Designed miniproteins, single chains, continued (5). Designs and how they scored, part 27

Each design is a single chain, and the fold is of that chain. pLDDT is the mean over its residues in the fold that is shown.

## One batch from the design tools (miniprotein)

Design m16917
Fold by ESMFold2-Fast:
Structure m16917 (fold): chain A 101 residues (1-101)
Amino acid sequence: SKFDEIKEKLIELLRRIRELVRAGRLTPEDYQAFLAELDKLIDELEKLKKEHPERQGEYDKMISLISAVKVLLHEYLRDPEANRDRLVAQLDRIIEELEKL
């Protein structure tokens, strides 16, 4: 389904973010590119929500998880050394939640 395609893309994106964060290699340019991709996924989910209102709960949950990632990335950039392990752990939790959808 289109929902499963978006879910798989999101999981792959979060795994890439996780690896860059773990390695201490996430640049401000990477951050802006990841924000743009996350925003595109939110836009696609909002469109699907309008087309399939019966699945609103699934779309809202995925949008909420993407929004949480955006907040965590912003917090990470303010203090990468202090927040790296926390961000990695929270990304792992979010990936697990997505895999359950």
Scores: mean pLDDT 88

Design m16918
Fold by ESMFold2-Fast:
Structure m16918 (fold): chain A 61 residues (1-61)
Amino acid sequence: SPEELERERRIQAIYDGIVQGKTLDEIAKELGITREEVERILKEMGAKSLDDALEAFAKYK
């Protein structure tokens, strides 16, 4: 569905942003959503805990 494709595109953008060293706030602003929504999407991805995602981000900063 268009909603599923948009969600997948958003997930990819979040992942790319983290790999590039962007903050969750910066990614949220670029996507036009809240940081809370970015955190929710990361959790839904099954990408472990938010702590694991933030730990990975900090390692590349």
Scores: mean pLDDT 70

Design m16919
Fold by ESMFold2-Fast:
Structure m16919 (fold): chain A 125 residues (1-125)
Amino acid sequence: MSKKEKILEKLRELLEVFREAAADPSKFQEYAEKIAEIVKEILKIARPDLSDETINQIAEEFKELLLKLYEKHSPERVRRFFEWAARDVEETIKKMETASEEEAQKLALDFVNRLAARAWLEVFL
């Protein structure tokens, strides 16, 4: 399995988690942990230049950010975040399927950066 295929598998797992979270935001804490773990796995594949300690720190900080989003906002606003995230990852998957190995890795990293930035904006508006 290529790096592109491994990342696509992880993004498809992430899409399912986002769809589940959008349908039932009450289980958000469990979904935040799953999302952070999948993002961690994507970073290990796409950023082999980063140490395990650095990747673990990024994933933990992102998990905390998602938990703050859930704590601060109504279920409706949390649902909107996951609906957005599901659409963005689906579009990323579609673009990656026709992309080169290098372009696909960049698309996945760009998605992770957008996901983190959007979560940050939701917490610190």
Scores: mean pLDDT 86

Design m16920
Fold by ESMFold2-Fast:
Structure m16920 (fold): chain A 88 residues (1-88)
Amino acid sequence: SPFDVQLAAIDQRLDALTAQAQAHADDLARQRQLLAQVQALSRELLKLMQDAEKQGEMDRERAIRFTSLSVRLVGEQQELELQIRKLE
């Protein structure tokens, strides 16, 4: 399914963003760039979820993957926002 390919791509991109956030924890400019990228990825995930629901392509396994990625994206956004406030 094209939805499974896109979910895997989002998962890999989020893993890369999380690793970069940890590697550049003290870089305010980098943390702000990563926050913008996490927010863009959250919008992509939401659109993908809406498209899957509209096309009747939402099964149990896919719903679990959407939920897990949504939780991780919210967590990473909150961590980046807190770190940015700490560096300001």
Scores: mean pLDDT 90

Design m16921
Fold by ESMFold2-Fast:
Structure m16921 (fold): chain A 58 residues (1-58)
Amino acid sequence: GKKGAEEAIKLAEEGDGSGAGAVAGMAGRDSNNEEAAKLGSQGTAEAGRKAAELVLES
């Protein structure tokens, strides 16, 4: 959901790639956003941020 995406962006900005990826991946699954879920599973800050942005845009 939106709260998970916002938290994931915050973690990515703080340099926590694994945390950002995990939270964004879960948010993507919760919102049925398959691309966000796949990106979040990569476990990098950049992928986590992109996944979170997809959840927020949908």
Scores: mean pLDDT 74

Design m16922
Fold by ESMFold2-Fast:
Structure m16922 (fold): chain A 82 residues (1-82)
Amino acid sequence: MDTYRVSVYNERGELLGESEPQEVSEEHLKKLAEQARAAGYEVSEEGDTVTITTVVPEGAEVPEELGLKAGDRLSLRIERLP
């Protein structure tokens, strides 16, 4: 199985957080990308990287330190690791 890391960026391109490496099948990743597109999210697939653009939902509990508010755009970058 392929190992991937998820990184979260704000709209200014600043890194907010990274996951630990996770084992995911390429089929599962493609299915997640298709589901995100079907739900109306912006999805970009480039080589070993899938980027999903989402928004902070209303009423979400977000730490004040992150400086995020409802309606702010976030980029979730899913990168294949060697």
Scores: mean pLDDT 73

Design m16923
Fold by ESMFold2-Fast:
Structure m16923 (fold): chain A 120 residues (1-120)
Amino acid sequence: SLEEVIERAEKAYASLSTEQKLLLMFAHLAYNLEKATEEELAAALKKIEEETGVTLSEEEAEEWLARARALLREIETDPALQAEARRYLREVLGISDEEWDSLTPSARLHALVLAHLILQ
C-alpha cells in the first residue's frame, strides 16, 4: 500500500520536465526557508545537480526560489486548484484521506505542488 503510493509518486516525478522538477525541489526548499544562507543554497544546489543533472549558480538558485515562492502563493490562494490537486492524489496516486491527514504540512504541500505540476 505505502510502497505502491511511493512507486506511483516516483513515476509521477519522473514524468515531470526538468523545469517542473526544479520548481518542485525549489518549492520544497522555499517552504522550509524564509531566507536561505549561502551554505543552505549550496547544499540544495548539490542535491538538485545529483537528482536532475542541472548545475546552477547561487544567483540562478535565488531566481528559482523566487519563482517557486510565486508558485506556492498561487497554490495557497486557489481553493479550486487545491481541490483538483487533492483529487489527483486520491484517485491517481492512491493517497487515502487517512494517509493525507497523517502527513506533515511540508509533505502535504510537496504533494500538492507535485499534483499541480502533473496536471499542467
Scores: mean pLDDT 80

Design m16924
Fold by ESMFold2-Fast:
Structure m16924 (fold): chain A 74 residues (1-74)
Amino acid sequence: EPRRLTVEELVASFERLLQSIAAQEPAARQPAFLEQTLRWFTAEVEADPRLSPAEKAELIARMRELVAAYKARL
């Protein structure tokens, strides 16, 4: 349901989605799905007027770090 989330809550939600990809998708397909998920969430974050520029920058940086970490474990 739509509500304003903190950066920490948004990062946690994004990580849960990455965990779902890791659990459901074959390893060979995970990099493409991780990159697509990062693109979708980056676009949503940039389009969200409720987030400050600082919150957007922090969230995008942390999402990129999570995707890189998940790709490194493949």
Scores: mean pLDDT 79

Design m16925
Fold by ESMFold2-Fast:
Structure m16925 (fold): chain A 71 residues (1-71)
Amino acid sequence: SREERLEAETLLALAVMQAAIAKKSNDKEYLEEVRKKLEETAAQLRAMGFEDGARLVEELIEELKKKIESL
């Protein structure tokens, strides 16, 4: 439905913004919290049938994992 698509698009937009903000931080605990939230968001997007959005969020998760490992 239109409402479900708007909700999925909003979740994706928020996830992208949150990941961008997190990447500017060197706080490992904060980065781990954001990673967990992004994993939950990816699962929600997949459950909504928004596969492309879920894959994009999964890519952001991998970027944050690399940042965390570098700290």
Scores: mean pLDDT 87

Design m16926
Fold by ESMFold2-Fast:
Structure m16926 (fold): chain A 68 residues (1-68)
Amino acid sequence: GEEVVKEVEELVKRGEYKEALELVQKLIDEGKLETAIRAAEKMIELARDDPVAVLAAAVLLAVAKELS
């Protein structure tokens, strides 16, 4: 759980937003909704300088919350 959230943080810190979004989507697809929510929230927090990345993460967050 926490390890995957940290992986998303490191991807975002490196500017690898596509890879971070793909990892959050994979968590949703695997039913790991609590972890997906935390990872998406972290991505929104860290990627705030990129409005497209923030919007994409916010959409995934909304999907994960609706499914949980």
Scores: mean pLDDT 83

Design m16927
Fold by ESMFold2-Fast:
Structure m16927 (fold): chain A 99 residues (1-99)
Amino acid sequence: MNEKINIEIDGFAEGMRIAIEADRLVKEKGVDEATKFAVERMLKYIKEVEERYGKEMAKIYADSIIAGMGAMLAFDRRAGRTDSAEALEKAIEEVKKKI
């Protein structure tokens, strides 16, 4: 695999991991705190990729991390996890406005 494909896979996997942690936080602290956590974590990792690999790679990573979180959002919607789905939907929307 080339660097671009590795960044896409890493971004997707990280989006899924952040979504799983956000789902846990929804149960412990509610939707708003879970949304804030997910947004801050995604933006942090996008910034780290930009600093290390530049803006083009950061854009690819951002698209992939959002896609990974979106996959978990679709799962939560099908599972009837309304609060978890709301937190992830809001996090994706906020990150898209800031990138």
Scores: mean pLDDT 88

Design m16928
Fold by ESMFold2-Fast:
Structure m16928 (fold): chain A 100 residues (1-100)
Amino acid sequence: AKPSLAEMQEGRGFVWTLVARVEEDPSLEAVFADPAVQARVRQTLAAEKAYIEENLSKFSEENQKVAEKLLGLYDQALAASPEELPGILLEIRRLVEEHQ
């Protein structure tokens, strides 16, 4: 089933607010050791990945290049250890913020 806009916004709000807080205070990276946080991150990234894949052809050529890089980072994040996950999520956030 296609993720709803509301489901994407709820998951995005939680995950990316947490990532923004970690960028300001790296000691908060320990929160990503929580299995409940990891599950929510995986659910959010899987939903966002599916949305990008479904809509890739609707993006401009420059946005398609950004989307392809984002898909690679999402795959890395989904395969990452809890220790690696915060760094990859910060890279995703920076890439998205730079191209809005």
Scores: mean pLDDT 76

Design m16929
Fold by ESMFold2-Fast:
Structure m16929 (fold): chain A 98 residues (1-98)
Amino acid sequence: MEEKKKLEEEKKKAEELKRELEEEVERFERRLEELRNSPKSPENAEAARRLAEEAREKAREAAKKLSKLKIPLNPELIGLILRLIGLAIDAELLAREY
């Protein structure tokens, strides 16, 4: 009986993490697109580097949270973390174009 409540709690934590990561991915994707459509300048290069740093930090935090869940092999959560890493790489590459 107690096992079912623990499983429900872990599933709820996974759903909360998924929602948080989906919102963060959307936010970073919008910021990256805005920078891509902005003039090439030292200020925008710095903004792109900052975006890369923030995306890497969020991916690390998400990986740490995922490692504490009883279902660490959730493919959707892994996919969202990989998307954050991809956004960090794209932002870093954009910064080098300035």
Scores: mean pLDDT 80

Design m16930
Fold by ESMFold2-Fast:
Structure m16930 (fold): chain A 85 residues (1-85)
Amino acid sequence: KPIVIATTGKGVRVIEKLKEEGIDIDDSPMTLKELKERAKEVPVYLLTTNPPTPFSYLLSLIPGVKVIDITNKTVDEVVEEIKKA
């Protein structure tokens, strides 16, 4: 199932709404090493802001991670982007 990573409160709200809509996602805590391995097998969506946190920036450099800048987007707009993917 796809992985969704949130580093902000707004990103957490996106994850909550995806779950409310019955979308099967993995939001479990994981290490950078575990994430690098899983990104080879499943879609990974990183919900980041601009400017990103240092951790968000580091995660954005992992091959296969799809970065979604949520700074100027509503929760609903981000949910629709993930659903469309």
Scores: mean pLDDT 78

Design m16931
Fold by ESMFold2-Fast:
Structure m16931 (fold): chain A 68 residues (1-68)
Amino acid sequence: LLSPEQADRVLVRAVTEHGIVLSPEQGRALAALLETTPPEELTPEQLSRATGVSREDAEVLVRLAREV
């Protein structure tokens, strides 16, 4: 499970390094998911379904979550 600080780092890197655009609602949903799901169990499909982000963006986000 990620801490709130680690989840925030994933969000910042998604925006600054990968140009991913998230609504405030998507950002909150993503942070909550990262704080409650182990990164190794998180799939791009699950993240996309839970947060509403595209599958392409979800693949990047899962990779970033595993790097924290």
Scores: mean pLDDT 84

Design m16932
Fold by ESMFold2-Fast:
Structure m16932 (fold): chain A 120 residues (1-120)
Amino acid sequence: MKILKVYFLAKVAGDLDFIVSNIPSIPVVKPAPEDDIQEVLSEVDADLLERLASTVGLTPEEFVSDIIALLGKEEAVEFLNLLKDLAEEKISSSEVAEQLEISEKTAERLKQRLLQNLSV
């Protein structure tokens, strides 16, 4: 679970060097059920989700499906809301690092790249 969370964070942040260096193979995941995708889409900011999905070259539905397949539905909602709060500067990088079990340096890098991608 931790490696897959870090993979998604690195991909969303545009940290391709981290992806190449730290992930030996990407597991093939089954698509999430349509109802689960729609439930997560209803609980997350649509504009943020479109911007995050476009950063990785996916549709919002594909992006949510992949996150649900890796983390589960409840953790997917929590993860996406944490990314929103980080981008809106409502949560510190240290708080996000603790909740996602990543380094503070990784969380700070994620914040900087989210702000850059959302401002363009």
Scores: mean pLDDT 64

Design m16933
Fold by ESMFold2-Fast:
Parts: C-alpha cells; structure tokens; sequence
Structure m16933 (fold): chain A 84 residues (1-84)
C-alpha cells in the first residue's frame, strides 16, 4: 500500500472504531461489540506499524509495534472488564 492508501484506511478504521465505541457507551457494551472493537483496534495497530515503517523506517516501526502490543493488551483487558 502507498502512504496515502494507508492514511485513508487508517482514518476509515478509526472512524468505525469511534462509532462502535459511541454505540457501546449509549447502548451498553455487548460481547459482540467488544469483539468488533478489539478487532478494529488490532487493525489500527497493524496500520500504524506499517505507516511508521514506510515513513520513518524499521526502527520506528519496531517501537510502534511494541507500544501497539501494550495498548492492545490494555484494550482487551478493559473490554473484558466492561462486558463482565
């Protein structure tokens, strides 16, 4: 993907995640919404790593990947807590 394509896809996925987060806040967080939010968070993380690699190189991508892994772990834990 080009940088422009990655940026466009990232914006699309982030907008979808925001919509689902708003829905979960208004309607309550269901198991299905939590799973979809986590899936979108994983896609956002992947796109951020790819974007960093294309714009700042491998070292920057590695740092973004490590941070993304930590954020995903926290996101999963938070979603599990809110559903349970």
Amino acid sequence: MTVEELRARLAEVQARAAELARRAEEEGLTEELAEELLRLAEEIARLHVEYAKLTHGEEAAEEVRKKAEEVLEETRRTLEELVA
Scores: mean pLDDT 80

Design m16934
Fold by ESMFold2-Fast:
Structure m16934 (fold): chain A 64 residues (1-64)
Amino acid sequence: GLSPLAEEIVRQIGEVLNDTSLSEAEKTARIKRLVDEAHENLSQEEFDRVLAEVQKLIDEVLAS
């Protein structure tokens, strides 16, 4: 399981990826900011878990 902060960051990235009102540039900028926040505030181990969950979300979006 992820910490509450890590779960919140993954949730926000998922919302950004599925937001049809945002341009690809806006999605990229928001995801970059959330990834930077995760890197700064989480342990390396937990950051790696966040990246794995984000990759899974990206794969699901690309498969759709």
Scores: mean pLDDT 81

Design m16935
Fold by ESMFold2-Fast:
Structure m16935 (fold): chain A 67 residues (1-67)
Amino acid sequence: MPTLTITVERLGADGAVSSTRTVTVPLKDAQDTLRALLDSLPAGRYRVTVTNDEGHTGEDLLVKPPP
């Protein structure tokens, strides 16, 4: 079954990685899993990397503002 690996890295003010969370999920569950992960994150800067089972990688920077 095709899978996605989702890595969420919290970035400090200098861009250094302070924490890392990685999950591997079936492709059919990937969108719901990604949404749940992003919704659960506290305010801060993040690097989100999504890698498929063929090794193709997409990376994005996310800023989650304080309320």
Scores: mean pLDDT 78

Design m16936
Fold by ESMFold2-Fast:
Structure m16936 (fold): chain A 79 residues (1-79)
Amino acid sequence: SKYEEEARRILDEKGVSDEEKAAVLGYLEEIERIVKDPELREKFLERFLEALRTAKGNVVLEAEIVLGVAQLTVAVLRL
């Protein structure tokens, strides 16, 4: 997807390890899997990319936080 391509580009620019890259991309795929509403999915994926771009330290933790919010949103709203 265009989101995966952009995420890979951001991670490459940040010089993260292959292990960190795999973790972050796995979190992206999980958001795409669990968020079934197309509008909400786009908003979470855009927020995910922004979190990667603006991360000043632990990019994996920033990505994991966005996934956690998506998981909670899906559970609470039963989407």
Scores: mean pLDDT 86

Design m16937
Fold by ESMFold2-Fast:
Structure m16937 (fold): chain A 59 residues (1-59)
Amino acid sequence: SVCDYAKAALKAFENKDLDATRKALEELLKLDPSAPVKSVQELISDPQKLVDYIKAHCP
């Protein structure tokens, strides 16, 4: 689900695993192309966008 991949991307990013972060973001974007974070570079610039996305889309 979008929630599973969004959480996986954030967890990988917090663990500084950029390869796992990229893979999780790619899967998220396949399910939701409108997600506000398009790349690891955007996540590094503003990690709050992914946090806010998780709050909006996850129970």
Scores: mean pLDDT 83

Design m16938
Fold by ESMFold2-Fast:
Structure m16938 (fold): chain A 86 residues (1-86)
Amino acid sequence: AEAILEAVRRALELIAEAAASEDPAEVEALLREAAAAVQSAAPAAERLAETDPALLAEVEAEVERLVAEHREAIERAVAKGREIGA
């Protein structure tokens, strides 16, 4: 549970840095690190799904809450990433 939430919080910190950055190379690097942080949580989420699906549901609810709180930064970072990829 903690490992998943720590990975999500780390990803959100990187996304906030990307949203604030005006350097396309820095934005791309930060978004890649954020994606890697989320991916690093996959084994822990899979394990939790097998051992305690009720706790996984609580963790998923907390992740949804954190994403909602950071919606503006996420949207800005994603928009910058799309501009770089175009």
Scores: mean pLDDT 79

Design m16939
Fold by ESMFold2-Fast:
Structure m16939 (fold): chain A 74 residues (1-74)
Amino acid sequence: SSSEREKLQAEIARLREEISKLYNEIKKDLSSDELEKITAMWQEIVEMERAGDELSTIKAKLEELLAYLKELKG
């Protein structure tokens, strides 16, 4: 439904904002290997969006990236 799609888009927008905020808090303390992994995960998400992948799949990948950033924060 339109309502479900709008909800997913809103959730994706919130995840992006949370990821951006958390990344900016921790980026100075990250190793080169950790930065490369974050870049690779973000690039995968961008490629999925470009390919027209399902919003639920894109959301799941954003949740994986957020989880990784939370692990790095401690």
Scores: mean pLDDT 87

Design m16940
Fold by ESMFold2-Fast:
Structure m16940 (fold): chain A 60 residues (1-60)
Amino acid sequence: AKASDEELRAIVRKYDPNCTGYFGEDVKKAVVLLQQYSDLVVDGIYGPKTKELVEKYCQA
């Protein structure tokens, strides 16, 4: 893995601290960072694979 689970959680919590599923105006930045730090295609689109990754790090 190129990034740790801690790093990915930090990115998710930075843009969606209450885990509402909404990143505000910075959604594209959050998505690109998450895709870059995982093995996902970096397209900036909040698709099913990116959503699954966000849900994984928001469940607590």
Scores: mean pLDDT 71

Design m16941
Fold by ESMFold2-Fast:
Structure m16941 (fold): chain A 100 residues (1-100)
Amino acid sequence: PSEEELDLEVLLALMEILVAVARLYYKHTKFESKEQEEAFKKVVELMEEAVDLLNQGRFDEAIKKLEEALKLARQAGLPEDVIRMVETALKLAKEAKELA
């Protein structure tokens, strides 16, 4: 129904906002190491790829990209705020798949 379509559009918009926040965080954050900075850059790239895949209706591939981003963020010891952003993105992507 149209209500489910509207909910999906809202979830996708929230995901795009979350990726924009992650990009701003990357640009303004001081990292503890070069390895941590490179890991964060890769996490943002994976989140951007996931948003593109979600807009294409490729939900399973988007979820895989976000799971990869979450694993990388945790392994690299990224700030808890970053880990929470990726977890939120993964939750939104899974909810979008259920509505599609």
Scores: mean pLDDT 80

Design m16942
Fold by ESMFold2-Fast:
Structure m16942 (fold): chain A 68 residues (1-68)
Amino acid sequence: SEQEELDEGSRTVQELAERARRLSRVQSPDETIEELRRWAAERLPQFSPWVQQVLEFAVRRLEERLRA
C-alpha cells in the first residue's frame, strides 16, 4: 500500500539522518551533506516516484539542519 511504502521510506530517511548525525561529530557539515546525498541517491530509487518526491524533500530538510 502507499502508506506502507511511505512508512518504509520514512524509516530509510531516519536511518540516513542517524548516520549523518554520527558523521557530523567527526567531519565537516559539507562532507556529511555530500555523503547524505550519495546515500539518498542509492536508497531512494527503490520507492515509487511520488514517495521519492516526499523523501527527497525530507533529505533536503536534513541538509538544511546540518548547515545550521
Scores: mean pLDDT 83

Design m16943
Fold by ESMFold2-Fast:
Structure m16943 (fold): chain A 115 residues (1-115)
Amino acid sequence: YVEKVKKLYEENKENMTELMKAIFDVAILYLENEKDKELQEEVLKLVEQLVEAYKAGKSEEANELALKLLKLIIEDAEKNKDYELLDKIIEILLKPNGLTSEKAKENLYEQIKSF
């Protein structure tokens, strides 16, 4: 699963926004730490759907798929009490904007959870 996501990243990275690159970095990090094959397959499926929507110019659908992917990853990390992984995920997502404050991390977490 990790190799398939990495291949999608390499094939599309030149046309990606900084936010899209961050979302791929999150998906790769999650898949490297996740052992549940059903969750790995669902993440891969969402990444493939996100790339398809993005390439088709369907920005609203792409945003919805990105939020769904992030919510799935964050909820699973929270369920497993893997706060180290959760913190790394939020940090990656804030990096494109140079935001590293605790308040920025909390605000992003709440936005994803409320979706």
Scores: mean pLDDT 74

Design m16944
Fold by ESMFold2-Fast:
Parts: sequence; structure tokens; C-alpha cells
Structure m16944 (fold): chain A 91 residues (1-91)
Amino acid sequence: GPARAALRAALRALQMVKEKSPEVKEYVDEAIRAVREALEAIDSGDTEAAKQHLERAKELVDKAREKASPEAQGYIDAAKSALDVALEALG
């Protein structure tokens, strides 16, 4: 569905953040884990748990933004946008 498509886009963007800005890897790895936990919650029908995991992913992406290289900033924006689209799709 639309939420899953958006979360796949978020995962691709987060992978690019790690490639362009290895110094924020710890925040990005935790954000990737939160997105995967959200996908598992969607699979089990737990929309509220999925939203909580995505809000955590957004907080981690914001922490990565503060320290990330200029080359990674566009991918951080893409990841945040995709997370927002997923949250809107979940209601």
C-alpha cells in the first residue's frame, strides 16, 4: 500500500545518507531499525505501533541532520518527506 511504498523510499534515502555521511551512521542505523519495526507493525495490523516507530525514526533523522555532511542533506530531506507520507497514509 502507499505507506509501504513510502517506507521503502525512506529506507533507500537513509542508505544514501550513510554512504554520503558515515559520521551519522549510528543515528541512521537506528532510524532504519525503527522503519523496519514500523513495517512489521503494519504487517500485524498495529497501526498505532507503526506510527510510534515512525515518529522515533523522524527524531533520529533530525539528530542525523544536525551532524550530517552537506552531500547527505538532500537524502535526509527525502527520508523525512517519505516518513511524513507514510504517517499520512496510516491516518
Scores: mean pLDDT 91

Design m16945
Fold by ESMFold2-Fast:
Structure m16945 (fold): chain A 97 residues (1-97)
Amino acid sequence: VEEKVQRLEELLQKVREGRLTREELEEMVRLLVELVETTHDPALRAAARRGATLAAVEAAVRAGLPDEEIRRLMLEAGFAEEDIERALELLRKARAL
């Protein structure tokens, strides 16, 4: 868990800097899913999954992926379609302002 958190922090820094590759994005998505799966409290797990979905979608948007590819990647990773769509809408609206 500790090594996974450290790697995720490195990947999040690359997201902020606009330097995240597609391979690193896929790694980040896998790490986020694994961290959510280690959460045993159902309410905290639900909140963690929503937060992980938003972080993963934001990373994909910053990496320049088209919306259809983001949907496919996030669905394959096991995120909920409604959380993905909400994250995409929120991020697109924030950027249009």
Scores: mean pLDDT 76

Design m16946
Fold by ESMFold2-Fast:
Structure m16946 (fold): chain A 83 residues (1-83)
Amino acid sequence: HMEEKLKQAIETIRKGRDEAVAAAEKEGSPELADQIRELFDKAIENPEKAIEYLKEAMELAKPVGRAAFIIAKTRKKVEEILS
């Protein structure tokens, strides 16, 4: 059912947010971590636009390879769940 897929996608985004924000805090800046968190929170609030928000977060995170990788992995998993 669509409701189960949506819940699974939201949970995947939440886990990706926590990991990406932690990587940005450790290897980037607090400002970058806050921007990444905000975009992930927007993705959670509107899962239909989650891929757009995660792409934007990945572009911002490019200077921090670990955070960018986590965001890309999260986006791929969300796309698979919502397919």
Scores: mean pLDDT 86

Design m16947
Fold by ESMFold2-Fast:
Structure m16947 (fold): chain A 79 residues (1-79)
Amino acid sequence: TAEEIREESYKLGTEAAREAAKENPDDVEKARELARKRASEAAGPIVSKAKTDEEGQAGGLGAAEGVDEVVQELKKKNG
């Protein structure tokens, strides 16, 4: 389902984004760019399994939510 794809993509995207943030703990812009790239790569296989446009959108949104959450945490730590 779209919800399952969103949840799985969110988990994979969040994990990839956290690794990117760990590599760039003091550079929010660099961490964000790397996080977006890695999250998209990690969620790619899940999105490719989408049978509908709704499921594809859910995958993209899930990965993006994971990246946003990690970047917001990093911003909070940096001030």
Scores: mean pLDDT 78

Design m16948
Fold by ESMFold2-Fast:
Structure m16948 (fold): chain A 112 residues (1-112)
Amino acid sequence: AVELIRKGVEAFKKKDYESALKYYEKAAESKDLILQADAYTNMGEVYYKKKELEKAIEYYEKAAKLAEEAGDLVTLSRALENLAKVLEEAKKYEKAKEVKKKLEEAIKKAEE
């Protein structure tokens, strides 16, 4: 799965969003919750670049849930930061405020 995420990132940098999504979809088939969360975060970034805000929100929410289940505060913080940003662009201000509060809590725990 790690190699699939790497190949997806390379495709994403080249703006080959279709190939990036295919690599991330295969990586998301992993039984590792952290690798699944990383794959979904990267899929959210692709949809955000394509200006498909609702799909970006969906994938960042999936990534945050998996990262929280895995106890990975670094991956969780990354997903929540991207989620808050896309929620604000979608004008979902109440949800963005809630997500920012969760992000602040995750950052404080990671400082321990």
Scores: mean pLDDT 86

Design m16949
Fold by ESMFold2-Fast:
Structure m16949 (fold): chain A 66 residues (1-66)
Amino acid sequence: SDALRQAVVDAIRKAAEEAMKETGAKASVSLVDGELRIKVEGSDEAKQKVIDAATQAAADEANRLL
């Protein structure tokens, strides 16, 4: 359970880092009280790309581990 959650968080961090490099946006990923929080600074387009990349990474990692 916690290991699965950590793997998903790690995948999200990696995807966010890659999207930041492509868009120039700044993002931070944190886990607070069991909730994943992503803060993104940049244009609305850059923010959306980071969110999309993070969401896709979370889905892909969860599906891989099931």
Scores: mean pLDDT 76

Design m16950
Fold by ESMFold2-Fast:
Structure m16950 (fold): chain A 100 residues (1-100)
Amino acid sequence: SIDDLINEILKELEELIKKSKDPVVRSLAQQYKKEIEELKKDYKDEPEKKQLEKLLSLERGAIEQAKLVMKELNLTSEDAKEFIEFLEKHAKKIEELLKK
C-alpha cells in the first residue's frame, strides 16, 4: 500500500539521518522527512495515484536540491552519495508503481 511505502521511506530516512556524520546531509534529509510527513497528512484522503504522483514530485525535487547543494559545497562524502542513492532508489520504485 501507499501507506506502507511512505512508512518504509520515513523509516529508512530516519536511519540515514541517525547514521549520517555530515550535518548538511542530515539537514537535507530532515527537510525531506518533514515534506513527506506533510504529504502524508495533507494527501491521506486523496486517491493512491495522486499520493504517488505527489511523492514522486517531492523525490525529484529533493534529488535536484541535494545535487545542487552538494555541488555548490563540493560535498563528495559517502553520506552525500548514500543520500542521493536513497532518493533515486525510491523515485524509481514510485515510477514503477505509477505504471500499474
Scores: mean pLDDT 84

